# Designed miniproteins, single chains, continued (3): the designs that were tried, part 101

Each design is a single chain, and the fold is of that chain. pLDDT is the mean over its residues in the fold that is shown.

## One batch from the design tools (miniprotein)

Design m11720
Fold by ESMFold2-Fast:
Structure m11720 (fold): chain A 66 residues (1-66)
Amino acid sequence: MSEALVELARLAGLTDHAEERAKRVIEGKDSVSELAAFLIAAVGRLYENPDDEKLKEALEKVLEGL
């Protein structure tokens, strides 16, 4: 799960502190708001490029772990 969250944050364009933000979700600190930010950013990226297979895989792994 942790690697999938970090990858999703990076691919979603949460540029600065992507790893730190993913760690907050894993630790349960601000997890709902941070996870929501990751998902919203990922959906936005997929809207611009629906053929982004890496982003799809990262998103699916995160959602499967919920």
Scores: mean pLDDT 70

Design m11721
Fold by ESMFold2-Fast:
Structure m11721 (fold): chain A 68 residues (1-68)
Amino acid sequence: SGLVENLKVSAESAEEAGDKETAEILRRLAKVAEGLSDEEAKELAERVGEAISKGDYEEARRIVEEAE
């Protein structure tokens, strides 16, 4: 789905910018999202994406860890 693909693209962008932690978080999130319903995956990705967009990478990491 486009959501998982978008997460992978975002992870590549983070790696290119030298932010390996964010790249790993987004890669793990994409893996988790593959096993969720479309609605659940969207909600989870939106929460993580919002935290990252605000520069709160620690919160983003925690959200992913709790979902795994």
Scores: mean pLDDT 81

Design m11722
Fold by ESMFold2-Fast:
Structure m11722 (fold): chain A 86 residues (1-86)
Amino acid sequence: SSEISRLVARAVGLLLAALAAIEEGDEERAVEYIERAKEVVLELKKLGVDVSSFVKNLRRLAEIAREKGLERAAEKAEEAAEELEE
């Protein structure tokens, strides 16, 4: 559906923005984008969309954030992944 396509595009865009913020060391922006991505992906999950790829991407974001010393962003990405798996 057009709604699902819109939400997928939005989720992908937010995760890419989170990655960019992590690479730049902007932890506050990274957390903001991760939380916004989580909300969009939860909506996709409620619509019956398989969100396993988004969970994998969030766990990868957590690894990258941790490597950069952005512990709060890493924690938020792991929390988002865990919430999506419920």
Scores: mean pLDDT 90

Design m11723
Fold by ESMFold2-Fast:
Structure m11723 (fold): chain A 67 residues (1-67)
Amino acid sequence: MKKKEEYKKKAEELEKEADRIVAQHGETSPEAIEKYGEAALYYLKAGDTEKAQEWDERYRKAVEARL
């Protein structure tokens, strides 16, 4: 499953990028929120629904905290 392996690697990269952005800009920064959404999407594409749900929840909480 070549595509799922690539999506999983991309999701892992996005997860690391999100954590780095959080350290620099904060949990609820627009930059962090964008990466949470991207990580959730790529975990979903990779078939990792558990990780996709975790990152989607983090995305939703950060968006709600800005409202």
Scores: mean pLDDT 82

Design m11724
Fold by ESMFold2-Fast:
Structure m11724 (fold): chain A 64 residues (1-64)
Amino acid sequence: KLFTVDNEKKTIIADLPAGKYKLVTPDGKVIELELEEGEHYISGLKPGTYKLYRGDELVGEFEV
């Protein structure tokens, strides 16, 4: 499983290959991410549906 959502902490735990990613927020804002190998913690999220892309490929979709 590439993603775990912690709704209490409004946090997404991502265990993804190193690379450049784009996180699309519920309000349509794009956040560019450069990830290293291993687990990453993305905190302080607003409620709603997030989409994670690598290039044009949808890698993950999750609700907070």
Scores: mean pLDDT 73

Design m11725
Fold by ESMFold2-Fast:
Structure m11725 (fold): chain A 99 residues (1-99)
Amino acid sequence: VDKDLEELKRSLELAIRLLEEAKELEESDPEEAELLRAVAELALAVTITSLKHSNIPEEVKEKLIKLLREALDAAAAGDYDRAIELLEEAIEFIEKELE
């Protein structure tokens, strides 16, 4: 359980970095920003699929999937701030479960 949650946390931290970089590049290099957003969206979709097949408790899994799906929708809409906020909320929830 702890190893799955720690790996999930690392994946979400990477997605946040990709979205932050995409946001920064949106005005100066919109093509690179779109590519980074697409990579973050793919990473989140893969993470949701992996989470569904993990040994994490069902209640924890359901909340994380909901947050990640909302983050994916926000990223797809170009709402980087909302996507990052939802991913940070997911990380905080994971850290509390690891205590």
Scores: mean pLDDT 84

Design m11726
Fold by ESMFold2-Fast:
Structure m11726 (fold): chain A 72 residues (1-72)
Amino acid sequence: SKEELKKELLRLIGEILRLIGEIFDLDLQIEEAKKKGDEETAKELEKKKEELLKKLEEKKKKMKELSKELDK
């Protein structure tokens, strides 16, 4: 039903917002590591950010698909 799809969409939005927050925190940590000259930590954090960005794109794609179903 549209109601079930709407609940799933709201859940995905919540998960997306959480991921955005985590990515923002990582950006701050990367900047701090670079400022301190800690290139190893910066690279590790950048790799973790790439993984979170991939998860974010997957969830955004699913959100788009659910949004299309709600428009039917």
Scores: mean pLDDT 85

Design m11727
Fold by ESMFold2-Fast:
Structure m11727 (fold): chain A 104 residues (1-104)
Amino acid sequence: MLSPEELLDRIIEQIKKSKNPLTALRLIAEALRYASHLTPEQRERFKARLIEVGEELKKKYKDDPEFVALVDEVIAGLRAATTPEQLEAIADRVLKKVDELEKK
């Protein structure tokens, strides 16, 4: 099996290569759930890297205001989050929004 760092790299690569904004959001939610089980040091590195990827996704999908707004909310939540429980709450919120957008 992959190490935690290799799993993180794979998830982030999948997010970056995603051609569908809803798929990218689902992968972000999976990454956040994974990060909730990491050590504090691993979690801080992962949060920083997810924020960087989020900023790249905002540029890639700049013509999708609902996607950009949701990614901004995730980035703000990541910067404020200090506990694993807060990361899981962000993941749950993202998944609810993705489900709402898929019904349209």
Scores: mean pLDDT 80

Design m11728
Fold by ESMFold2-Fast:
Structure m11728 (fold): chain A 72 residues (1-72)
Amino acid sequence: ARPRADIPRLTISVDELDEETARAIAARLRALAAQARIGEVTVIADSATPAAVALLEETAAELGIRLTIIVR
């Protein structure tokens, strides 16, 4: 099996993924990308706004991060 040790992964769990929460997550992703290579991020939410999802997708694309958003 190919080791995944070279791809940093982050999982974030929130109740509501609104624009404020998305901006906070985006800021953290930018900070982590500046310190080390970050490859994959999974966001798990009970609810999400389209604007929040779009903001995270845009940020992930700019940083070259593989983003997965799971809404329960």
Scores: mean pLDDT 77

Design m11729
Fold by ESMFold2-Fast:
Structure m11729 (fold): chain A 75 residues (1-75)
Amino acid sequence: SMAEEYYEKGLEYVKQKKYLEAAKYFLKAVELDPENEEYRKKAEEALILAHIADPENEEVKKLAERLNEIVKKQE
């Protein structure tokens, strides 16, 4: 599925330690399959690592806000 393709691409970026790019692709997977706990977990982990690398990065903050919005809609 497209969600699985985005998830695999995210994993490739994690191997390269490109956590912001990884987070973008994991978030795309979460958007397509919001109930998938593994996709949400990987998106959260990548965002935490991206934040540690650059705490002032506004793009990381926007991606985290987007993930939180998707998760809240599943409640």
Scores: mean pLDDT 87

Design m11730
Fold by ESMFold2-Fast:
Structure m11730 (fold): chain A 72 residues (1-72)
Amino acid sequence: SLEGKKKGLEKLFEMVKEAIERARTQGPEALARVRRAVDRLFDRMLEFYKDDPELQAYIEKMRAEVDALAAA
């Protein structure tokens, strides 16, 4: 279901935010490596859902929030 997919994405989003915060405590090089891995993850998810505009918008929104967190 769409709700099930969004729930799974929200769980993944929380895990990604936790990973970025942990990497931040390890220093800028660790944060850069985690950011790179996260960017590749979002790229793969956008490609997987390329024909679903609603999920595309949802993933893009989550990506923007993660990028803002990592850039702070």
Scores: mean pLDDT 83

Design m11731
Fold by ESMFold2-Fast:
Structure m11731 (fold): chain A 70 residues (1-70)
Amino acid sequence: MEEIEELAAKAQEALEAGDYEAAKEYLEEAAKLAEKAGDEESARAAYGALALLYAKLGDEEKAKEYFEKA
């Protein structure tokens, strides 16, 4: 879906800028929209990216939670 792709692009730009909080918000919204649309591929991709982001931030518990959803 175009909206999910736009959110993923914004998340990537935020990650490149070092704005991890903005990247997290964009990825969480993308995952939520993908789940509502039944887009399992996009939802898994967003959860995988969230898992890596939380791991980078040192939140190992949330990283594991999102890896389980990916």
Scores: mean pLDDT 80

Design m11732
Fold by ESMFold2-Fast:
Structure m11732 (fold): chain A 110 residues (1-110)
Amino acid sequence: MIKLIQPPSVSGKEGGSITIPAVAEGGSIENLDVSWYRQKPGEKKELLIKNNSELAEGVDSRFSGSVSGNVASLTISNLKKEDEATYFAATYDEKEGLIWGNGTELTVLD
C-alpha cells in the first residue's frame, strides 16, 4: 500500500518561500497524478494543485507543484500569514483508491 509521507510541520519567513515534500513509500507515484490541498481550521479541504503541477482555478500563482521520482513537492512563494494551514498531498491508485498524505502544518514567521 502506497503512503505519502509529509513532514508534520514546516515554517517559513513572511515574504520568503517554503517547499513541502510528500515522499511515496511502499510503491511508486511515477505513473500517478498528485494533487495538493489546503485545510484551514473549521473549513473544507481546498484544491490548490492538480495533475502534479497544474494550478487550480482561483488559486494564487504563488503556489506551484512538481514531482521528481517518488517525491511530490508543493512550493509557496512570497509567504503570507493567511497561508497558515495544514497542507495535504493526495493521489489516486486504481487498486488502493484515494491516498492522502499525513498533512503538514505551516507556520509563517515574521
Scores: mean pLDDT 87

Design m11733
Fold by ESMFold2-Fast:
Structure m11733 (fold): chain A 55 residues (1-55)
Amino acid sequence: MSPAERAMKKLVALHGGDVPVTPENIARVLGISRATASRLLREARERGMLPRKAP
């Protein structure tokens, strides 16, 4: 599994927790830059890997 796929799996696990899905929070938790977190978040949503968050 590529590093990007592993990062997306962590993103899904964290999103399932009480963590707001924002680039800043994802960058902090995954230890990556905000720009990379934003890209991973978008890709995960487009692939249907992230659950819908409540408004």
Scores: mean pLDDT 65

Design m11734
Fold by ESMFold2-Fast:
Structure m11734 (fold): chain A 77 residues (1-77)
Amino acid sequence: MAEEAYERAKALALKIGASEEVAEKVGELAGEAARAYEAGDLEKARELAAEALRLMAEASPDPAVSAALAAAAEETA
């Protein structure tokens, strides 16, 4: 689960135009969020997921994609 979350988030970040460095960090945050969820720490999982979404929003060159990701981050936190 954590590995799949990492790979999917990293791939999505790269697809939306993020740098490899940003995509790696997004993947790490998504993997940590999945691990927190598996451990039953739902608050930490939501915080980490929101941080990953916010980082992707900041990295996206598309204003519509950026706005959608920022809204998702705010609702997730």
Scores: mean pLDDT 80

Design m11735
Fold by ESMFold2-Fast:
Structure m11735 (fold): chain A 55 residues (1-55)
Amino acid sequence: MKKAEEILEEVKKKYKDNEEIITVIEDAIKKLLEAGKEVTGIKVTKNNEIEMTTK
């Protein structure tokens, strides 16, 4: 499983043209980490919906 920092790096690289999605994912990861959750995966759907898997 990837660390949250690695997942965020992948998202920034993959969705560079969609800053809105990057900002939402970054904020969500930050909130989950502050809540003591580990982010194990992120998926962006065709409709720009964000699905996150946590441990």
Scores: mean pLDDT 72

Design m11736
Fold by ESMFold2-Fast:
Structure m11736 (fold): chain A 87 residues (1-87)
Amino acid sequence: AARDQAREAVRAAIEELAKRYGLTLSDEVLDRIAQEAADRIAGTTDPEEAARVFYEAVKRALRQATGSKEKIDEAIADLDAAYEASR
């Protein structure tokens, strides 16, 4: 289902960035953020809104991650650059 695909995509993006920058997230936080984002993405027909919701969810998850402030900031900068390049 589109919702399940959106949930997995958000989850994968968060896990990839966390791994790249040596950050850790609890499964509870990851599951909650991914599910909330998937529900909103599945509820819209606007691809620009879906992309924005995806971006905001990944960014929110990174802000809740355990790691150095510098690595969190670098992960967010990487995400910001990817989102801007997609516009």
Scores: mean pLDDT 84

Design m11737
Fold by ESMFold2-Fast:
Structure m11737 (fold): chain A 69 residues (1-69)
Amino acid sequence: SQLERLREKLREADKDGDGLVSIDQAAEAIAEVTGVSKTLAKIALLLVSNGAERVSIEQALEAARMLLA
């Protein structure tokens, strides 16, 4: 349920339709859906992306799964 809501928010944030969102956009969506801090969401995103500036929707979902484990 939470992961499906996150997927929808990430698709909404993906203005280019390329399946990529910024770290900041992904962290904000994760924080809103999961209730974790945006800072923790950013840390998880940086871990799954190896420090990339943008992440795929699947990478953002993986970061959220780490935080919900």
Scores: mean pLDDT 81

Design m11738
Fold by ESMFold2-Fast:
Structure m11738 (fold): chain A 64 residues (1-64)
Amino acid sequence: GGRESAEAGVAAARAGDAAGGAAGAWQMYKHGLLSEEDARRAIAAATAGDAAAAGEHLQRGLEG
């Protein structure tokens, strides 16, 4: 479920896909894997075209 979507979002963001990173952030937030604060930061980074920063925020959600 949500963890698989999260891992896919991190992988997309690390590959330079900002839109994939944003989609991952939204799915993680919906499934309670990412705080509202981290989801907002990940989406903001993705909207700015910073896929690496988006992926970093998603990875923090997966860590705990």
Scores: mean pLDDT 79

Design m11739
Fold by ESMFold2-Fast:
Structure m11739 (fold): chain A 62 residues (1-62)
Amino acid sequence: KPSLEEVEKLSRELVEAVKAGDEKKFEELSEQLASILPSMDEEQLKVVKEALGEVEDIKAEQ
């Protein structure tokens, strides 16, 4: 089961990867988050949703 810290770290790295335009790192981090998604609790899911919202905002500006 993933820790909240692990989910927060992966979510931050995902946002930073999209800000940097690092497509490969974004794909790798997205796959890691997707693999642990079914094991996440409500607090972990909230962190992921907030990070995905930031990703959408950044991509809308590009």
Scores: mean pLDDT 78

Design m11740
Fold by ESMFold2-Fast:
Structure m11740 (fold): chain A 78 residues (1-78)
Amino acid sequence: AHDQGLTLFAQGDLDLAAQLFDLAIAQNPNNAIAWNALGRVLFQQGRLDDALARFDQALAINPNFQSARINRDRVRAA
């Protein structure tokens, strides 16, 4: 149940999703939503250190971003 939201967010081609979020970040580096989204894609790919760095960036922009905090803690547990 708790992983369903992460799966729905990262549906389809993970490489394409990562490219689209990288483009969004390049256009607006303060887009905490895009940083969190990229972290989820990287986590789904098993790129744990990269995912952690992206969630940390989302939290640096928005320290109250509950979704990014939860996702960061999941990476640490993996």
Scores: mean pLDDT 78

Design m11741
Fold by ESMFold2-Fast:
Structure m11741 (fold): chain A 116 residues (1-116)
Amino acid sequence: GAVLVESGGGTVAEGGSLTLSSKVSGVDFSKSAVSWWAERPGKPPEFVAGLSADGKKTYYGKRWEGRATISRDDAASTAYLHLSDLRKEDTATYYTAVGSGEAGFVMGEGTQVTVV
């Protein structure tokens, strides 16, 4: 199956920005839609951003409009998420997901972002 390895997390000050990366293997990334999710202890996963396989359609969660930018590099099999104007409530583990219909999501282990 797909393997997703996220990186780029760390500790950042309120109002700061960072760029997360996800290396995708085990699938043809150029044929796969990709999404980013934020997971906090005791909360359901929050949708952050999504990007169609052809790179032409972007989707953003309501809290993330204007504060997140999703992109992809199919030659590198890498998805990117740029986050800006970070707030303490944005402290979470950020995962990528790829899925195929009823098979559900394959998610990476994520990268931790801590806003201080």
Scores: mean pLDDT 85

Design m11742
Fold by ESMFold2-Fast:
Structure m11742 (fold): chain A 85 residues (1-85)
Amino acid sequence: LLKPNPELLEILRQVGFQEDTLSLSTLLNLLMTYLEKQNLFDPEDPNIALVKDSELGKLFGVDSIDLRDSEGILELLLKHSTRVE
């Protein structure tokens, strides 16, 4: 299980997450829900999320996320989480 840091956890609370630890698959699903709820997908390329002006973009320090870059997404999530299993 992963324990998000307080800043990432606050973002996850915005999409209804109420626990302190979750699996990587649940974390990825909540990330996708956050992007959809905030309408951050690029209308010209749905594989790109434009996060520059979002709380998520400020936390990760990025302007965009390529949803095809599974390794890059994993690195961002693990940088802001602690493994507790």
Scores: mean pLDDT 82

Design m11743
Fold by ESMFold2-Fast:
Structure m11743 (fold): chain A 86 residues (1-86)
Amino acid sequence: MKYKTINGKDLPEEVKKLIKPGETRDGDIFVKKDGKWVKAKRLLKGAFKLEGNEYVAVTDSVLEAEDGSKIEVPKGNKDIVIVKKL
């Protein structure tokens, strides 16, 4: 797995609402599940890369949500935020 901090892009307002300053860590991954931004616990399969100022799924990817459910992120999806600690 390869990831990078957001470069030159503001966090979406919906993602800002999910940030917990005492708990959010560098490298925490936020993705859309059913149109809503959610925090992912970990990447189970696939890879993301920074392309310009956006993260892109390099392959079909699967993440584990905080509740243990799976989140599918298809290749080419850009609804991916990887944060630097705030």
Scores: mean pLDDT 71

Design m11745
Fold by ESMFold2-Fast:
Structure m11745 (fold): chain A 91 residues (1-91)
Amino acid sequence: APSKEELELQIEAAMLQIQAAVIKLIAEKEDLPEEVKKKILELAEEAIEKAREAERAAEEGDLEKARELLEEARELVKEAEKLLEEALKSL
């Protein structure tokens, strides 16, 4: 059975994937400037990939790698959110 720490990291990775996917859906739906939209989508997609890698690392018991990848995913989500919020305020 997975350890409590492995489960917590897997849950966090799944939540970051959902958060990034929501950002992507909003950016695709809104009539944003193409350059800004492209940047938000690139950041969200990279966040999803980093979070998936973190989930795999946690499942393999590499908790240190999972934590590092989760930090990277969190920063990418935060940047994508900031750009999306700034773009939406300009509409």
Scores: mean pLDDT 87

Design m11747
Fold by ESMFold2-Fast:
Structure m11747 (fold): chain A 62 residues (1-62)
Amino acid sequence: MRDIDLSLGTMYATVVLKSLDKMSKDELEKAIERLEELVKRNPENTVVRDALKAAKAKLKEL
């Protein structure tokens, strides 16, 4: 369902996007797991999907 959870997911995704270059491999793996859960719950949330894509790309770089 949409509402407060959607907003919280967007905030988390935004923080991840801003912090990608500062995150360790372990932090990226945990962020990816959480973002995948958020995408499954709110597939319409483009910010969460973008954050998941960026985090996965960064993890592959490391």
Scores: mean pLDDT 77

Design m11748
Fold by ESMFold2-Fast:
Structure m11748 (fold): chain A 80 residues (1-80)
Amino acid sequence: SMQDDIEKLTQEFGKLSQEIDDLAKSMKDEVGGNKAHQQMSQLYQQLKQQLENGKITLDQAIKKLKDESKKIIKQLKKNG
């Protein structure tokens, strides 16, 4: 169901956000961590709305979220 798909997207967002938060803490990069959190939260809200409106599939939403998390992780590592 759409509700189950939203729950799965929310779980993936939580997992990726924790990974990014843990990385930022290990690097003592509070500014980079806060920026990363804002970027991921904004994308998550956009993907959730697109999923609710049937504009994307769950697989597409999860892929976009994972791709953005990889970019953010690379940016954090470049700043350390």
Scores: mean pLDDT 86

Design m11749
Fold by ESMFold2-Fast:
Order: C-alpha cells, then sequence, then structure tokens
Structure m11749 (fold): chain A 61 residues (1-61)
C-alpha cells in the first residue's frame, strides 16, 4: 500500500529527510517500485548527495 510512501513524502516536504528515508526504505522492503526509488533519489539530492541520488534514480528504471 502507498501509506509508507505518502508518509515519506510528507516528512520530506517538512524538511525531515531522515524520517522520509526511513519510510521510503520500509516501503522498498515491502514492494520495490520506480516511484519509491525516485522519491529516495529526490531526498538524496535535497541532502546534497548527488552520487546517491544517481544510484537510486538508476534503480528506478
Amino acid sequence: ADELLEKGIEAANNGDFDTAIKYFEEAVKKEPSPNIYFALAQVAKAKGDEEKAKEWLEKAK
């Protein structure tokens, strides 16, 4: 279900990137999907980690 993804997006919008990553990692463990990897890539970019963002973006394909 999209509940973990929604909670992660809400946390990221509030600037709580650590909480966002926790929710996205739990979502990926249950059902890996391009949307979750894309969300992880966006959070990594917001934290300034461009290499990690590229890694997750590649997994989203």
Scores: mean pLDDT 78

Design m11750
Fold by ESMFold2-Fast:
Structure m11750 (fold): chain A 73 residues (1-73)
Amino acid sequence: SVQEVLEEIRKEFEKILNDYFEGKITVEEAKRRLNELVEKAKEAGIPEDTLKDIENFVKEFIEQLEADEKKKR
């Protein structure tokens, strides 16, 4: 069901965040996995409103990662 797919996406998102904050993956790897997660959501036929929320969360997090990377340079 869509609800089961949403739960899977949520768990994958949480794992990406956890791995990143624990230093287990790089910024580039985190961005790659987040983009893959958005594509998975689109392909799963998630309702437009929910898909938009997922895309917004991912976009904001990626923008924060890129801002932090630029600040370190």
Scores: mean pLDDT 79

Design m11751
Fold by ESMFold2-Fast:
Structure m11751 (fold): chain A 60 residues (1-60)
Amino acid sequence: SEIIKEAGENMREARELDPETAAKVFEKSLKGLLAVGNGDVEAAREYVEEGRKIIEEARK
């Protein structure tokens, strides 16, 4: 799904950043993937968006 793809993309990008930022993004991505598994698409989307925001703030 698109959410799973976005979570994976966030994790790949975060891997290139500092360990603290990477850990935060990995946590958000994992929570997003778990939410998808539970059928909670709304929560999954929010987690992935939070992860993306962390990456953007770290790169800014």
Scores: mean pLDDT 83

Design m11752
Fold by ESMFold2-Fast:
Structure m11752 (fold): chain A 61 residues (1-61)
Amino acid sequence: SMEEVERRLKAHLHELLEQLEAGKISPEELIAGLRARMEELGVPEAEIDRIVANVRRMLAS
């Protein structure tokens, strides 16, 4: 379901953000990891690009 996909993506993003804050990964590695997870979950390319753009905006703030 879409709710399950969103929940899993939010959990994965949270884990990646913790790694970024700990200095274990770069912002680009966070984006790459999130993109790979969305592809695994079958998220459409247009939605992946939109979400990635939003995450990049968040990280730049």
Scores: mean pLDDT 83

Design m11753
Fold by ESMFold2-Fast:
Structure m11753 (fold): chain A 64 residues (1-64)
Amino acid sequence: GALTPEQLEREARVTLLIIQAAIAEKNGDYEGAIKYYEELVKELPEDSPEAQWAKKRIEELKKR
């Protein structure tokens, strides 16, 4: 079965948020990176490995 249109839209948003977070980190914009990772967590299932990774990354960035 194919992905639903809603699933495809979510995947696109997730991908864009990851790219924006990575760009912010590269530019030293840790506050911006945290905001993008927080939005990423909202788009993912709470128990997903990706959500857990993003939460850990937020905490690491807050210490910098």
Scores: mean pLDDT 81

Design m11754
Fold by ESMFold2-Fast:
Structure m11754 (fold): chain A 66 residues (1-66)
Amino acid sequence: MVREGLAHYQKGLEAFNKGNYEEAIKHYEEAIALFRQAYEETGDEELGRMVDIVEAKLAEAKEKLA
């Protein structure tokens, strides 16, 4: 899960940098879901922080479409 979450986060960043904001949103949402699931299983606070970071990026990508 963590590796898959990181892969989606990286793909989201790449899409955002290319101006593909809808694609970035989809990848960020997948990353958040995977990091949340890993956090629920492990209680690792670093995973909770990763959720917060990706949620901020998701909000930024959504603002680009507004």
Scores: mean pLDDT 85

Design m11755
Fold by ESMFold2-Fast:
Structure m11755 (fold): chain A 80 residues (1-80)
Amino acid sequence: SEEARKLLEEGKELRLKGLEAFGQKDYDAAIEYYERSLDLYKKALEIAKQEGDTKLAEESEKNIRLAERNIEKARRAKEE
């Protein structure tokens, strides 16, 4: 669906903003962007599953995993 693809793309944009914040060592901002990205990816996954779009569901799951990994890395970096 166009809605699920839009959510996936918006999530990717937020994740990129999170990566930029991480590069600037603004770990709090990075985590906020990654958590917002994760929320959008989860919504995209729900819609993709409801529509039987296996490829979009797999792409959404992959991006969820990447966002979760980014959150973990930012949380660890914040402790330094």
Scores: mean pLDDT 89

Design m11756
Fold by ESMFold2-Fast:
Structure m11756 (fold): chain A 104 residues (1-104)
Amino acid sequence: EEEYLEKIKEIAEKYLKDGQRVIAAVLHNGEARYVEVEVKDGKAIIVHRKGPLNEDLVKAVEEAARIARETGADIGVAGDWSPEVRELQGEVLDRYRAERAAAA
């Protein structure tokens, strides 16, 4: 796992400039795996992660980073955007908004 983390950081630092991000999502044994990486001051930072890192996620990060570099986009996206990842993100956002409304 540490080997995959180092590969992800090296890929991001190679392709991305400061402030650019990549978002990669893949399915592993029916479960969504997700990583969000940003480069800040020339160093890759893991912003968000769901599940253990694997080789498919490393490949998705490289593809996302290459897209961001070639297009100049602030965010590169690649991999299998599984419905499970998208649905979970929607649910988390809805819960956050509901809690904020209840606290006001």
Scores: mean pLDDT 71

